# Designed miniproteins, single chains, continued (3), part 108

Each design is a single chain, and the fold is of that chain. pLDDT is the mean over its residues in the fold that is shown.

## One batch from the design tools (miniprotein)

Design m11751
Fold by ESMFold2-Fast:
Structure m11751 (fold): chain A 87 residues (1-87)
Amino acid sequence: MEEVVELTRELAELLIETQKKLYELYLESDTEEKREELEKLIKEEEERLKELVERLKELGLTEESERILREKGEELRKWVEEQEAKL
């Protein structure tokens, strides 16, 4: 149980960090072609996170793990909004 919570936190952090980097590249992109490619990658990472949540729920996700995933998702959303506000 403790190991599952730790792995959930680590995976959520890795996914969020990856999405942040992809979004930074998206903002720095000077062509529509590169932006479309990065947008697809960002959406694929979002889908992977959703799949992870659903699979963990099927395995009897603990309240702690569910809370971590929710908090990390909100953290990413706020970060994106902050980046957009700077444009």
Scores: mean pLDDT 71

Design m11752
Fold by ESMFold2-Fast:
Structure m11752 (fold): chain A 94 residues (1-94)
Amino acid sequence: SQLEADIQRAMTEMGLSQETIDHALQAAKALEAGDRETAAEHAYKALLPLAEQRAKNNPDPESIAAGVENARRLAEELGLSEEQTAALLEAVRK
């Protein structure tokens, strides 16, 4: 799909590993299939390395605050667990 092609291109350009990209692609496919639990697990595994990469590239307080709010919203929308959400927020703050 176009979404899968867009994810592959964008994440490759960001320097993310193929394993991380594969998790993002599997999350997208699971969402299309209505499997929200599988989608959440794969989304978490893709978002954690992405958050760490973004934190390293944007270490200023304003960018970190915006990243934390965006990560919190995405975690809620994707149905991530409290533990997964906490880990994602910590990755954005580093």
Scores: mean pLDDT 78

Design m11753
Fold by ESMFold2-Fast:
Structure m11753 (fold): chain A 68 residues (1-68)
Amino acid sequence: MVKLSPEYQELYNSLSEEEQKEIDEALELANERHEKLAKGEKLSDEETKKAEEKQRRFLSIYARKLRE
């Protein structure tokens, strides 16, 4: 299961409700992907692309906060 580190958890608590929702959605998709791979299920290209887009948005939010 993918979880936020303590450092990222502190940043999460400083985010807007909208940004927190985006992080929650990205983590939920990452956990779903992790569970599928752990079960030996192959991800579709569409599922991989969607997860990567959400992951990029997640990283973008944290990168912005770390630069402030």
Scores: mean pLDDT 73

Design m11754
Fold by ESMFold2-Fast:
Structure m11754 (fold): chain A 60 residues (1-60)
Amino acid sequence: AASRERAAQAALKAVKEGLDKGLTPEEVYERAYQLWLEAGSDEEDARRFAEAAKKAVEAM
């Protein structure tokens, strides 16, 4: 429960920082992936969340 919420917040933080710094969607993907792993998620979930963060930035 707590690890899922922490990972979701980390991914949102990566998107926000990417927009503030003018990062590319690829750079947002890399940051979200790393933050998700640091939050204690597995590789598969980290990739899915990083892809969602990248798509969110691309859709803006």
Scores: mean pLDDT 73

Design m11755
Fold by ESMFold2-Fast:
Structure m11755 (fold): chain A 87 residues (1-87)
Amino acid sequence: MEEIEKKLREAILNRDFVGLDKALSELKEKYKDDPLKAREIVVRILTRGENVVLLFAKLPTHEQFVKLFERMKTEDKELKEIILKHL
């Protein structure tokens, strides 16, 4: 878990979209039985940990997760597309 989170943070910070795609695939497989946990981890990394748990308790659908990305002002279209492709 910690190792996957480190890979995700490094890929996002370095704009390594190939590494991000691989790390997101690993995250999705790791949490295949708990997709809300996978989404929580990604949002926690993007928001630097601010109030993510309460948001995800109220956002159980993929549509609500997509709307959260719009609200978070994630400006990078490629970053958004790669994350949403896996989650």
Scores: mean pLDDT 66

Design m11756
Fold by ESMFold2-Fast:
Formats: C-alpha cells, sequence, structure tokens
Structure m11756 (fold): chain A 76 residues (1-76)
C-alpha cells in the first residue's frame, strides 16, 4: 500500500531530521538521483517515479538509523 509507505517515510524522515537535517537533505537528493538513473522516462510515469523515490528514501534512511530507532518507528 503506497499510502502506508508514504506514512512510514514521513515517520523515518522526521526521526532523522530531528537529529541531522543535512543528512536528510543528502538522502533525499541521492534518492531523486537514483530514480533518474533507474527510470530515465520518469516524467512519463510520475506516479511510478514517486513510488520508486519513496521506496529508495525509506531504504536509505533505514540504513542510517539505529536498530532501536527503527523499532520505535515500527511500534507506531
Amino acid sequence: DFEKKLEYLQLLASKIDKRDPDLLEEILAESFEEVQKEMPDAGKNPEEAEKKFVELAIEKITKRLSKEEIEEIEKE
């Protein structure tokens, strides 16, 4: 469910933004660049590009958070 993934991304982003907003900006920029590389026709399918961006951002943020921070978010 994309809506649930988007909610999860917002929780992850809030957690990292509170600690390191510069890192969040870097992760979002990297995620955007990765979408452009993996989906060169992203402009023709903006909904699919958005889903890919959300999935990549979740993956990158999750790798930058501790196990304890992830467990706190997963309990919500």
Scores: mean pLDDT 77

Design m11757
Fold by ESMFold2-Fast:
Structure m11757 (fold): chain A 95 residues (1-95)
Amino acid sequence: SKKIRQLMRENLDGLTLALLEIKLRGGKLSREELKEILRKLGILDPEEAIETLIKSGLLIYDEKTKTYILSEEGLELVERAEKEYPEVYEYLRKQ
């Protein structure tokens, strides 16, 4: 849906959309799963985006499991976005 992708880009930060998708997938992802999500959302540099999310405290890396985990702050940001843009949440859930 090109119209929803345009709405997402104009009204939501691409990293917030990535956090929404992470929550929909259970809040824990491998690096490769996370990079696929970021690329699908049109983010050209997934590695830089991952670093930004970690530096912002929105995502945590667990070295033992080698997974990226949605933080409490990241979850709060996602829940706020779900309330403001339920149509975006439904779109991401269908993918």
Scores: mean pLDDT 76

Design m11758
Fold by ESMFold2-Fast:
Structure m11758 (fold): chain A 68 residues (1-68)
Amino acid sequence: SIVVTKLSMADVETLHAVAAAEIRRASPEERARILARWREWYDVQAPALSPEVRARLEEYLAELEALA
């Protein structure tokens, strides 16, 4: 049962925009490190997220992986 989620869809959109901007302005060497850090953060958070928020965050993470 999902009781509470800390992240809304608006929060996920904001986090994606921040992560995408961070990756775009980074050097090629930094991009891989930044992406790895965001992936690690997601893996820690994932069990506490609602299915809807988790699905959107996974979609955005895939976009970041393609960008890096």
Scores: mean pLDDT 76

Design m11759
Fold by ESMFold2-Fast:
Structure m11759 (fold): chain A 107 residues (1-107)
Amino acid sequence: EEELREEARKHLEEAIDYLGKAISLLNQNKDKLPEALEKAREALIHVSEALNLIDDKQRAIEHAERAINLTKEAYELAKKAGLQEVSDYLKKAIEHVERALELLREL
């Protein structure tokens, strides 16, 4: 249980890093894709809440699920706009949050 929680924490931390990188690039292109920037920022808040609430399984899961949905929306917008590097970082963030969610559900 504690080992699964630690692994979930590490994946949420990786997701925060990748979302931060995507947000930084989207912020450089503010005029091009403001909706994706907003979605990525909202996703970062939810990943951070999932990490902070990791000992509250149900709340951590709810925040992780919302983060995945918001990050997927940002990913589709970035992909459609041809922002490959942003799309790659958002995809990495999705993979890490999905892995954290899997681990949280096993608790």
Scores: mean pLDDT 88

Design m11760
Fold by ESMFold2-Fast:
Structure m11760 (fold): chain A 69 residues (1-69)
Amino acid sequence: MTHVKTYVFHGPREEAEARAQAVADEFRAQGYRASITLRDLPDGTLAEVSARAPARPGDEIVEEVHELP
């Protein structure tokens, strides 16, 4: 089974970026591939971390989305 976990942070740019980086580093330490996407919005910054586990052929994709303050 292939896991894709997405964590979304919304708030001040520095805080959102720091949280996203911490989460990405934690997943990378566990062997996941993690990427960070930052978007500047009128009310703050949206930071999205996507972490993907290694997949085997024929795996079902399971997506989990978590929003954190």
Scores: mean pLDDT 71

Design m11761
Fold by ESMFold2-Fast:
Structure m11761 (fold): chain A 80 residues (1-80)
Amino acid sequence: SKKDELLKVFEETLEKIKEAFPEIDEELLEEWLESARKLAEVNSFEEFKEQLLDFLETLKERFPELKEILDETEKKIKEI
């Protein structure tokens, strides 16, 4: 499904963050993944896509060092 494709893109993004920024707590990355999964469960595809993009913007504001990776993820999500 397209929701599974969005989740896969986000999971791959978290793997890239883990590799590039090993100082970021793995528990925090797991919390972000769980948040995305919950959004996917309760929302339509279009609602989930919009909320996932909003979540990425929030993460860029809180963790400016992740901007390059998250901008790439945003582009991939917008293509789905």
Scores: mean pLDDT 86

Design m11762
Fold by ESMFold2-Fast:
Structure m11762 (fold): chain A 62 residues (1-62)
Amino acid sequence: GPLASAMGAAARKAGALLGVEEGAAAGQTGYDTGDPVAAARGSELAAGPENGRGALAAGLKG
């Protein structure tokens, strides 16, 4: 619903301010150096903002 969509957007914004982008970069380094833990962490952090965007879009459509 619209509340969940707003919370998703706020979490995405807060994540950007807290340096989630740096975590995604570290995950990319993990893929490059063959570190599976860093790669998995980067994928998880990258998926978070996208899921938040999806929730916001669904709320606006509903």
Scores: mean pLDDT 51

Design m11763
Fold by ESMFold2-Fast:
Structure m11763 (fold): chain A 79 residues (1-79)
Amino acid sequence: AEEKKRRVRELAERAKAAIEAGDEEEAIRYMEELARLTGKAGEAALEEVKKMLEEGASKEDIVEMVEAAEAQALALLDE
């Protein structure tokens, strides 16, 4: 449904904004909601984002991970 795709895009956008702002807790919350919509694929993306945050990856790299998760979620919703 288009509404679910819109929610995926909104959550990914909010997660990226939180990463750029340095709000790791808020970013994780948005990624958790994205995982609830996408199942196992979203859970894997959430775990990678958490790992990147813990290991001190650049904000740019973490944003790229969120964008990859968004693209995968949208592709799954097209099936």
Scores: mean pLDDT 81

Design m11764
Fold by ESMFold2-Fast:
Structure m11764 (fold): chain A 64 residues (1-64)
Amino acid sequence: SIEDIVRRIVEETKKRMEGKSEAEVQDLISEMARQMRAAGASVELIVKAVRELRKWWEEQEKKK
């Protein structure tokens, strides 16, 4: 399903975000959104995925 594709893209993006600067993370999130859009994900699904990924990243930064 499209939700499974989106989930895979999120997990791949999380791996790519490790050890990256804030600017690099913003670029990776933008690339993730473009990939999801290309895969046919709705705007609502993309917004939800970006919001969840940003919250996850903020929690990772707090644990440093």
Scores: mean pLDDT 81

Design m11765
Fold by ESMFold2-Fast:
Structure m11765 (fold): chain A 102 residues (1-102)
Amino acid sequence: PAVPPVTVTQRVVGMMIRAVGKVVEGDYEGALKLVDEGIDYAKSQGDYLGTGLMLSVRGELLKRMGDYKSAAQDYKQAADYYKQAGDEKKAKEALEKAKKLE
C-alpha cells in the first residue's frame, strides 16, 4: 500500500538529515548508503519529489568526492523527477547543477 506523498517525502527528508550527519562525521560511504536506501524507498512509494531530493543529495555527495560524471547524471535524473512532481524551479536548479559539472 502507498503512503501519502507528503508523509513519504517527510521520511525521505529524515533519511537525508541522517546522511548529512554521516557527512559531518566524515563517513561518506555511510552517507551514500543512507541516500541509496532513501532513493529506493521513495521510488517504491511513487514519491517523485522525494526521489528527486535524494538524487540531488547523492549528486552533491558524489561532487564532493570528485565523481563529477555520476553527480551530473544524478542531477539530471533529479530534474526529471522534479518535473514529474510539478516542481519546475527545483528541476531547473538541478539541470543547472548538472551543466556546471560537464
Scores: mean pLDDT 81

Design m11766
Fold by ESMFold2-Fast:
Structure m11766 (fold): chain A 74 residues (1-74)
Amino acid sequence: NADEIAQRAAELAEKLAKEEGYTDIVPEARRIARNGAHALYHEYQARGRTVTDEDIERIARAAVEHAKQFAEEK
């Protein structure tokens, strides 16, 4: 289900952000990962595809990088 996939992506993004020492970006990284996972899930469901663990990892990594950039921009 989309919520479970989004939760997994958010948890991985939090873990990655904390491992890099960026505690302050954790809420934003979680939010970006959750939104990205939901978007990918809906896209894949429309095409009869399943979101994989590799997709979740990619989303989480991208979310952390985007959260760092977002913090610098704002």
Scores: mean pLDDT 81

Design m11767
Fold by ESMFold2-Fast:
Structure m11767 (fold): chain A 97 residues (1-97)
Amino acid sequence: SAVEAEFAPPSAEQRAALVEALRAAAETAREADPEMAAFLLRLAERVEAGKASPVAVELALAVLLSIAKSDPSTPPAVVEALEAALDVAAAAVAAQG
């Protein structure tokens, strides 16, 4: 049905790309913000398990990016990694809509 299609998990390829992007962002954030890194790894685990939709991941990353940009002590590499992960999540959402 249309409702099932709307809430369908991403394709295996899209899921793999999103998990990879989230893990890369977590590694980049590990020294500067261990709590953010732990959250990103947990989010990657949920995506891999099919328990997080691309929309939920996009919203979570948008919030984290907003927080990171509001803190002048955040390394530029962390902001860049979050932006890259958000682009992957947004592409997965667009592919399903």
Scores: mean pLDDT 79

Design m11768
Fold by ESMFold2-Fast:
Structure m11768 (fold): chain A 81 residues (1-81)
Amino acid sequence: SSELEALERELLRAILRTLHLADRAGDAASVAQAQALMQEASELARKYKEGKLSEEEYKERLRQLIAEAQRLEAAVRAKLA
């Protein structure tokens, strides 16, 4: 669905923004956390593609990962202020 695609795109953008900010800040711990989120996102997408998750469950987990990525981004930005 277009909603699912939008959630996937938002998660990817949030993780990539966080990675770029953390890398530029020299924050190795936050880089590692963002990479872990990318790995979690990849595994979640694989499980959905394999039919192990319903679309509704996948969307809920995507929303949770987006919130986590946004929280990490905010923490990295605060260190750069």
Scores: mean pLDDT 89

Design m11769
Fold by ESMFold2-Fast:
Structure m11769 (fold): chain A 79 residues (1-79)
Amino acid sequence: MHEVKVTFDKDGDKVKVTVEDLTTGEVKSGTFASGAEAQAFVAQFLQEVGGEVLVKTTLKDTATGESASFEELVTPQPL
């Protein structure tokens, strides 16, 4: 089972995403115009990892200072 850390940092109309595979040490990041694009980036990364992944997600809003964290076990669904 892989462990992946995902951070969504919302700054106004943009979302910065950092995805870190805690099992391999691989890190990828991007800045997106919408949460949907940010989620698609994360979904693509999880598909590339494959198998069961424990996802540790942190949601941050830089404008409000709010944050939330949760963990999910995700199995990528093939098309």
Scores: mean pLDDT 77

Design m11770
Fold by ESMFold2-Fast:
Structure m11770 (fold): chain A 81 residues (1-81)
Amino acid sequence: SMEEVRERLIELLERALRALEEGSAAEHAQAVADLYRGISEIVREYPEIPEELRKLVAEAVQALLDRDAARARELLGRLKS
């Protein structure tokens, strides 16, 4: 279901955010790699994901790459609402 897709995306993004805030640079890099892999798997399984959700996830990934924890938290809040 779309709810399960949203929950899986939130879990992946929350793991990456925790690594950014609490982890080393190496742990953050590994978490970003795991995030890309996880998102690719979900997108392949659910090609019908709405474009608005895809854009929101892409913005959250970009915030994590930019090491912008505040922006990543804001975007995660939108995913949860």
Scores: mean pLDDT 83

Design m11771
Fold by ESMFold2-Fast:
Structure m11771 (fold): chain A 65 residues (1-65)
Amino acid sequence: MEEKRRRAEELIESLRALGVVKRVEERDGEFYVWAVTETPEQHAAASLLVAAGNVEGVEITLIVE
């Protein structure tokens, strides 16, 4: 459980480093990240990071505005 949370927090920090994170909420052990992307490259990078995290069992949902 703590391992998955740590991985989710690391993924969220990677998304923050891209400058795309608007808001983060945690509900029942799942993270919801609201993102704003300014370029197609930012959108692709954010989507790829979340997809890779989901393959590893990280419970995170990306919502792009």
Scores: mean pLDDT 76

Design m11772
Fold by ESMFold2-Fast:
Structure m11772 (fold): chain A 95 residues (1-95)
Amino acid sequence: SITRKILEAGALVALAQMLLYVAKKIKDVEEKRSLIERARQLTAEAQKLINEVEKEKDKLTPFQKKELESVKRDLATVQRDIENMEKEVEEELKK
């Protein structure tokens, strides 16, 4: 189901956001890195589901298109947050 794939992608993005929120509160660099890596894995899985849905783009209802665009926007935000946090961890490791 297209709807199931969109909802599953959204749930993976939401879980990645939660892991990054927790990572921001952790001082231990190895634990922080582990959470960021898990968030990256979840966003990669969400991207695969989005790519599968986009192959059927012409079959999407207007509602499904709106939900897909929302999930894609949230995914892009989380991917940027992951990159920023990875840079922060790299700088912490150099000190």
Scores: mean pLDDT 88

Design m11773
Fold by ESMFold2-Fast:
Structure m11773 (fold): chain A 81 residues (1-81)
Amino acid sequence: GVKETALLYGYQKLSRLYKEYLEKITSPEVKEEAKRLFKDYAQKLEEKVKETSNPYEAQKIVDELVEEAKRKFEELIEKEK
């Protein structure tokens, strides 16, 4: 359904962001923080999507969490340098 499709799309976008940012990180400590950030947002995606019965709300939650995660990954890259 639309809800399951939104969750899969969100997870794929989050996974791609994680891989892209992980390649730009040289510090082992920052790599560990990036991995934790990925796991935290993956779990938030699943939990928030499970809480709603509205598939359109699920898609909006996914978009918002993915954009928030992207900002957090960008902050990690900037702080490492």
Scores: mean pLDDT 80

Design m11774
Fold by ESMFold2-Fast:
Structure m11774 (fold): chain A 72 residues (1-72)
Amino acid sequence: GVLTDEQFEEALRNLREGDAEEKIEAAELLARYASQLSPEQKERARETLAEAAKNETDPEVAEAMERAYISL
């Protein structure tokens, strides 16, 4: 499938404001569609993942965010 702009923006919101499950799902979504992201989307996703991961205290969530970052 194709990642929509709405799904991309929702993923970035969930990384910032979501619960643990929403954050993991958002990180995994970005990793899954990494090859389809524009250079601008990759930059925004990297910035959001790096900021979210820096303050994340849940090891499972932090690991998902780090894996997504490496995938971009």
Scores: mean pLDDT 88

Design m11775
Fold by ESMFold2-Fast:
Structure m11775 (fold): chain A 64 residues (1-64)
Amino acid sequence: AAGQAAAAEAQAKRMEDLAKEYREEGNRAKEEGDEIRAKGLYGTAKLNEQTAADLRATAAALKA
């Protein structure tokens, strides 16, 4: 159980790091006026953020 929770938390951190990178790329695209690229990057960041949150919730449930 503890190992599964730790694995989910580690995966969540990786998704959070990826989301941060996509947010930064989206901000650069927005600054350059590329709204289509910015929206795509922000969408990918949001998906990774949501996946990370779900993984953290799963880790918490595994500790219950």
Scores: mean pLDDT 84

Design m11776
Fold by ESMFold2-Fast:
Structure m11776 (fold): chain A 75 residues (1-75)
Amino acid sequence: EEDLQRQLAANQAAADAYKRGYEGAKKVFDELEKLTKESGNKYKKQADREKKLMEGSKTAYDNYQAQADALAAQL
């Protein structure tokens, strides 16, 4: 079924994109965490913002991957 294959491809592409976003945000967050340990409060708010972005990207990735897995199980 073409529609299921299109939905699978779209959800997998979205999952892959959010996974890359998560990896990028995680690298920035890890660097800000190190700076926060060295400089105290100066970078805490920036680290919190990157953590929120990282968590949002992971949630989106998990959701799209679950949709892709469910569609793949039907094919």
Scores: mean pLDDT 82

Design m11777
Fold by ESMFold2-Fast:
Structure m11777 (fold): chain A 84 residues (1-84)
Amino acid sequence: MEKEKKELLEELKREAERLSEELLEAALNKDEERLLELQERVAELILRANKELDKESLEEFNKHLDELAEEIKKRLEEIKKEKA
């Protein structure tokens, strides 16, 4: 059980790393629609983590996901500011 929870955390961390890479690409391209899609995917990943992880693993992972969500939000705000 504990081992399986650690494996799930590692899987979710790898998924978050892929989202970080896609975020960087979308930010470089100023792709607002892709950033919105990534924001949705981060929200889905948060919901999945809350459903599947124990509280200890979830606290660690949520910090990382919150940072990703905030970065996407910041990039979206920057793009909107440049379009103004």
Scores: mean pLDDT 78

Design m11778
Fold by ESMFold2-Fast:
Structure m11778 (fold): chain A 80 residues (1-80)
Amino acid sequence: MELVKEAEELLRRSMELLNQKRYDEALELARKAAELYEKAGRPALAEVALGVVEGLLLLDKGIERAIERSKRLLEELKKK
């Protein structure tokens, strides 16, 4: 199944980009992988692939936003 194989390669690349913190590119490749899984008649795999990457992306970005907000609040408190 060539479409499934292409989707798997795109998903693997997306995971590599996620590890490099290239979130927008990782999500774009995950979306393309999901489209290929859907085209191959595997909608459950499409949802899992996109969901995993989106979940990890939200977790990483959520942590980064929390750190930035904490730093900003500490700087405000320091300045009164």
Scores: mean pLDDT 75

Design m11779
Fold by ESMFold2-Fast:
Structure m11779 (fold): chain A 101 residues (1-101)
Amino acid sequence: SEKEKIYKILKKVVEGLEKEEFEEFLNAHPDLKETVERVKKLLDEKDIEGILKLMEELKKELGENAKGLSLLEVFGIYLGLIAYEYQEALSEELGKILKSK
């Protein structure tokens, strides 16, 4: 289901951002840190309805631009915005992954 896909993707994203190497990055971005902590709490509690409510809040914040989009598509846009703002840190992590192969 869409709910299960959102849960699995969020779990992977949170697990990635909770790595020790992202600690300084998250401390430099308190809004992102708060969002990660909120999502982690919902995942730990297995609160699927709370996760969906968070996705609906993000959809509402996007307003007219999110009209007719699924919750997965809204989540994809949210990840795209994070990637856009934080592409330098993401490039460093991708570089580490490529070196470990």
Scores: mean pLDDT 63

Design m11780
Fold by ESMFold2-Fast:
Structure m11780 (fold): chain A 70 residues (1-70)
Amino acid sequence: MSEVVLFTALSLEMAGIYTDAKLGKISVQEAIDKLNELVREAKEKIKDETMVKSIEENVSKTAEDIKKLS
């Protein structure tokens, strides 16, 4: 239950980072730095390896999409 809530919160934070980068509210580099920090938090707080892997894969995809904005 708690890990699912955290997973959902981190997924929403990831979407927010992408939106802010797309709208030019933050730089591409700031967005990438925030995504790296999100992965770090996921690895520290989530013990389910499948959820952590899913976040890592989604972050990698989002980072690639953000890099295409520049």
Scores: mean pLDDT 82

Design m11781
Fold by ESMFold2-Fast:
Structure m11781 (fold): chain A 100 residues (1-100)
Amino acid sequence: SREEKLEEMKKELEEAKKKIIEAIENNDIQTAKEIVEKLSKKLIEFAEELNDKEFVVWVKYAKKEILEALDDKNMSKEELKKTVEGAVKFLLDRIDELKK
């Protein structure tokens, strides 16, 4: 079940990334924020089930990075998308380390 939970976390991250980017492209910042909040809550719940306190810290860090970027009125859509992609990649790389 640990391996299955890690794969589910990766799928949730990839699906959420696509939806967040679509919301940014459509100028729907509120929907983007709601997706980030929902994703972060789900990933924290998975990390707690796995007893991985360090992953909880990483999720909170990535959440803060994305939400601060979404609130920055001076940030371009391209910069917002790069921030989202970078934060998701960071979490995906951490999950891959947990699978080894």
Scores: mean pLDDT 86

Design m11782
Fold by ESMFold2-Fast:
Formats: structure tokens, C-alpha cells, sequence
Structure m11782 (fold): chain A 90 residues (1-90)
């Protein structure tokens, strides 16, 4: 495994962890926000296809959280998804 491959795997794992944390601990908004910022920063190392799939997963999680009334957490995930989609357009 190269350093680049390792960084991509870590980024995807953190993206999944972000979704898990947001769903399990919706009241921990500061932790969700901090993890989202980290995921967006690291997403620059992902392929365009990986970026789009991660953004889709974040959008799906955001819609679920919004339906449950966790609006702030939903906004954080939606914003992260939008920023990652912007990276994929480059």
C-alpha cells in the first residue's frame, strides 16, 4: 500500500465514521462539525468517483437526520457533501 492509497482508505473510513457519529450522537454537534471539516479536507486525496460516492452517502445521511428533526447535524453533512461534490467538478 502506498502512502496515497493509505490516505484514501483513511479518508473513506473517516467519512463512514462521520455518518455513524452523526446518526448515533446527533446531540454532539461540535464533534460532528469537527469530523466533517476533517473529512472535507482529506477528500481532496480521493478519486472523482470516490468523492461523488462519499458525497452521495453524506446527502442520504443528511436527509435521514433532517427527517428525524436533527436539522443542524443534517446541515453539516449536506454542506460537507456539497463541498466534496465541488471538488469532483474540478
Amino acid sequence: MSKEELEQEITLALGLMLISVARRYPEDVEEVRALAERVVELAKTLSKEQQLRLAEALREAAEELERQGHLEQAEILREAAERIEELAEE
Scores: mean pLDDT 82

Design m11783
Fold by ESMFold2-Fast:
Structure m11783 (fold): chain A 88 residues (1-88)
Amino acid sequence: TPPPPLLSGTRGDPVLDWLRRTLEGTDELVMPDEETGLREMARAILAAARYLGMSLDVSEEELAQEIRDMIRSGRVTLRHETDPPAPP
């Protein structure tokens, strides 16, 4: 089924809104380190957007920066350790 049009060659405004809503459902993100984890997430998100037929005019670095800003604003919590997340 074709995806809804959410993009018009923007700097990721509609994709960033989708990302925010997706990440707001996440209590904690566990990563080996911030830089590697953020780049991997950016790649996965870009691949998902491409699969949905969305055209993204953003770099991995720009997307990683937006994710970093969401973490710093407290919308998403980062854990840099092997311990399991807090119980729901």
Scores: mean pLDDT 58

Design m11784
Fold by ESMFold2-Fast:
Structure m11784 (fold): chain A 68 residues (1-68)
Amino acid sequence: SELVEMALEASRLAQQKLSGEQANKIVEAAVIAAARGDEESIREILQALQEGNFKKALEIAEKVLASV
C-alpha cells in the first residue's frame, strides 16, 4: 500500500508541475517501478519532484523506462 501511495503521489506531483509529455514519462515510470516492487526508484522520483529537481526526476524515470 505504501509503494502504491508513493507512486500515486509522484504521478500527482508530476501532472501538477510538469508538461504533459514529461508528466506522462514520470507516471509511466512510477507504474512500472510499482509493478516491479522498486520502492527505491519511486522514492527517488518522489523526493526529486518534492525538491523541485525536475531534471533529476526525469533522469530517474528515463532509467526505469530504459530497463523495460
Scores: mean pLDDT 84

Design m11785
Fold by ESMFold2-Fast:
Structure m11785 (fold): chain A 85 residues (1-85)
Amino acid sequence: SGKELAKALEDAYGDVLKAAQTDVEKAEEVAEEGAKRVEEYDKEVGRAAREDLMKIVETLKKDKEKGIADLESMKAAAQDTLEAL
């Protein structure tokens, strides 16, 4: 369902955000796991999420504070989508 997809996307960004705040070295692995979970619900949305998450992981490596802000923004957008459903 759309709610399950939106929840999986929110969880993916949320999990990466938590990893970035606690153990940034795990952010890439957590991002890959989250994207795979989203892809199980919708392959196209999952691919887009993987691309976005991997770009944010690269940002985290160069500028951790900006990467965290980007993750907070993406999680908020996913949460807004879930609330609209």
Scores: mean pLDDT 83

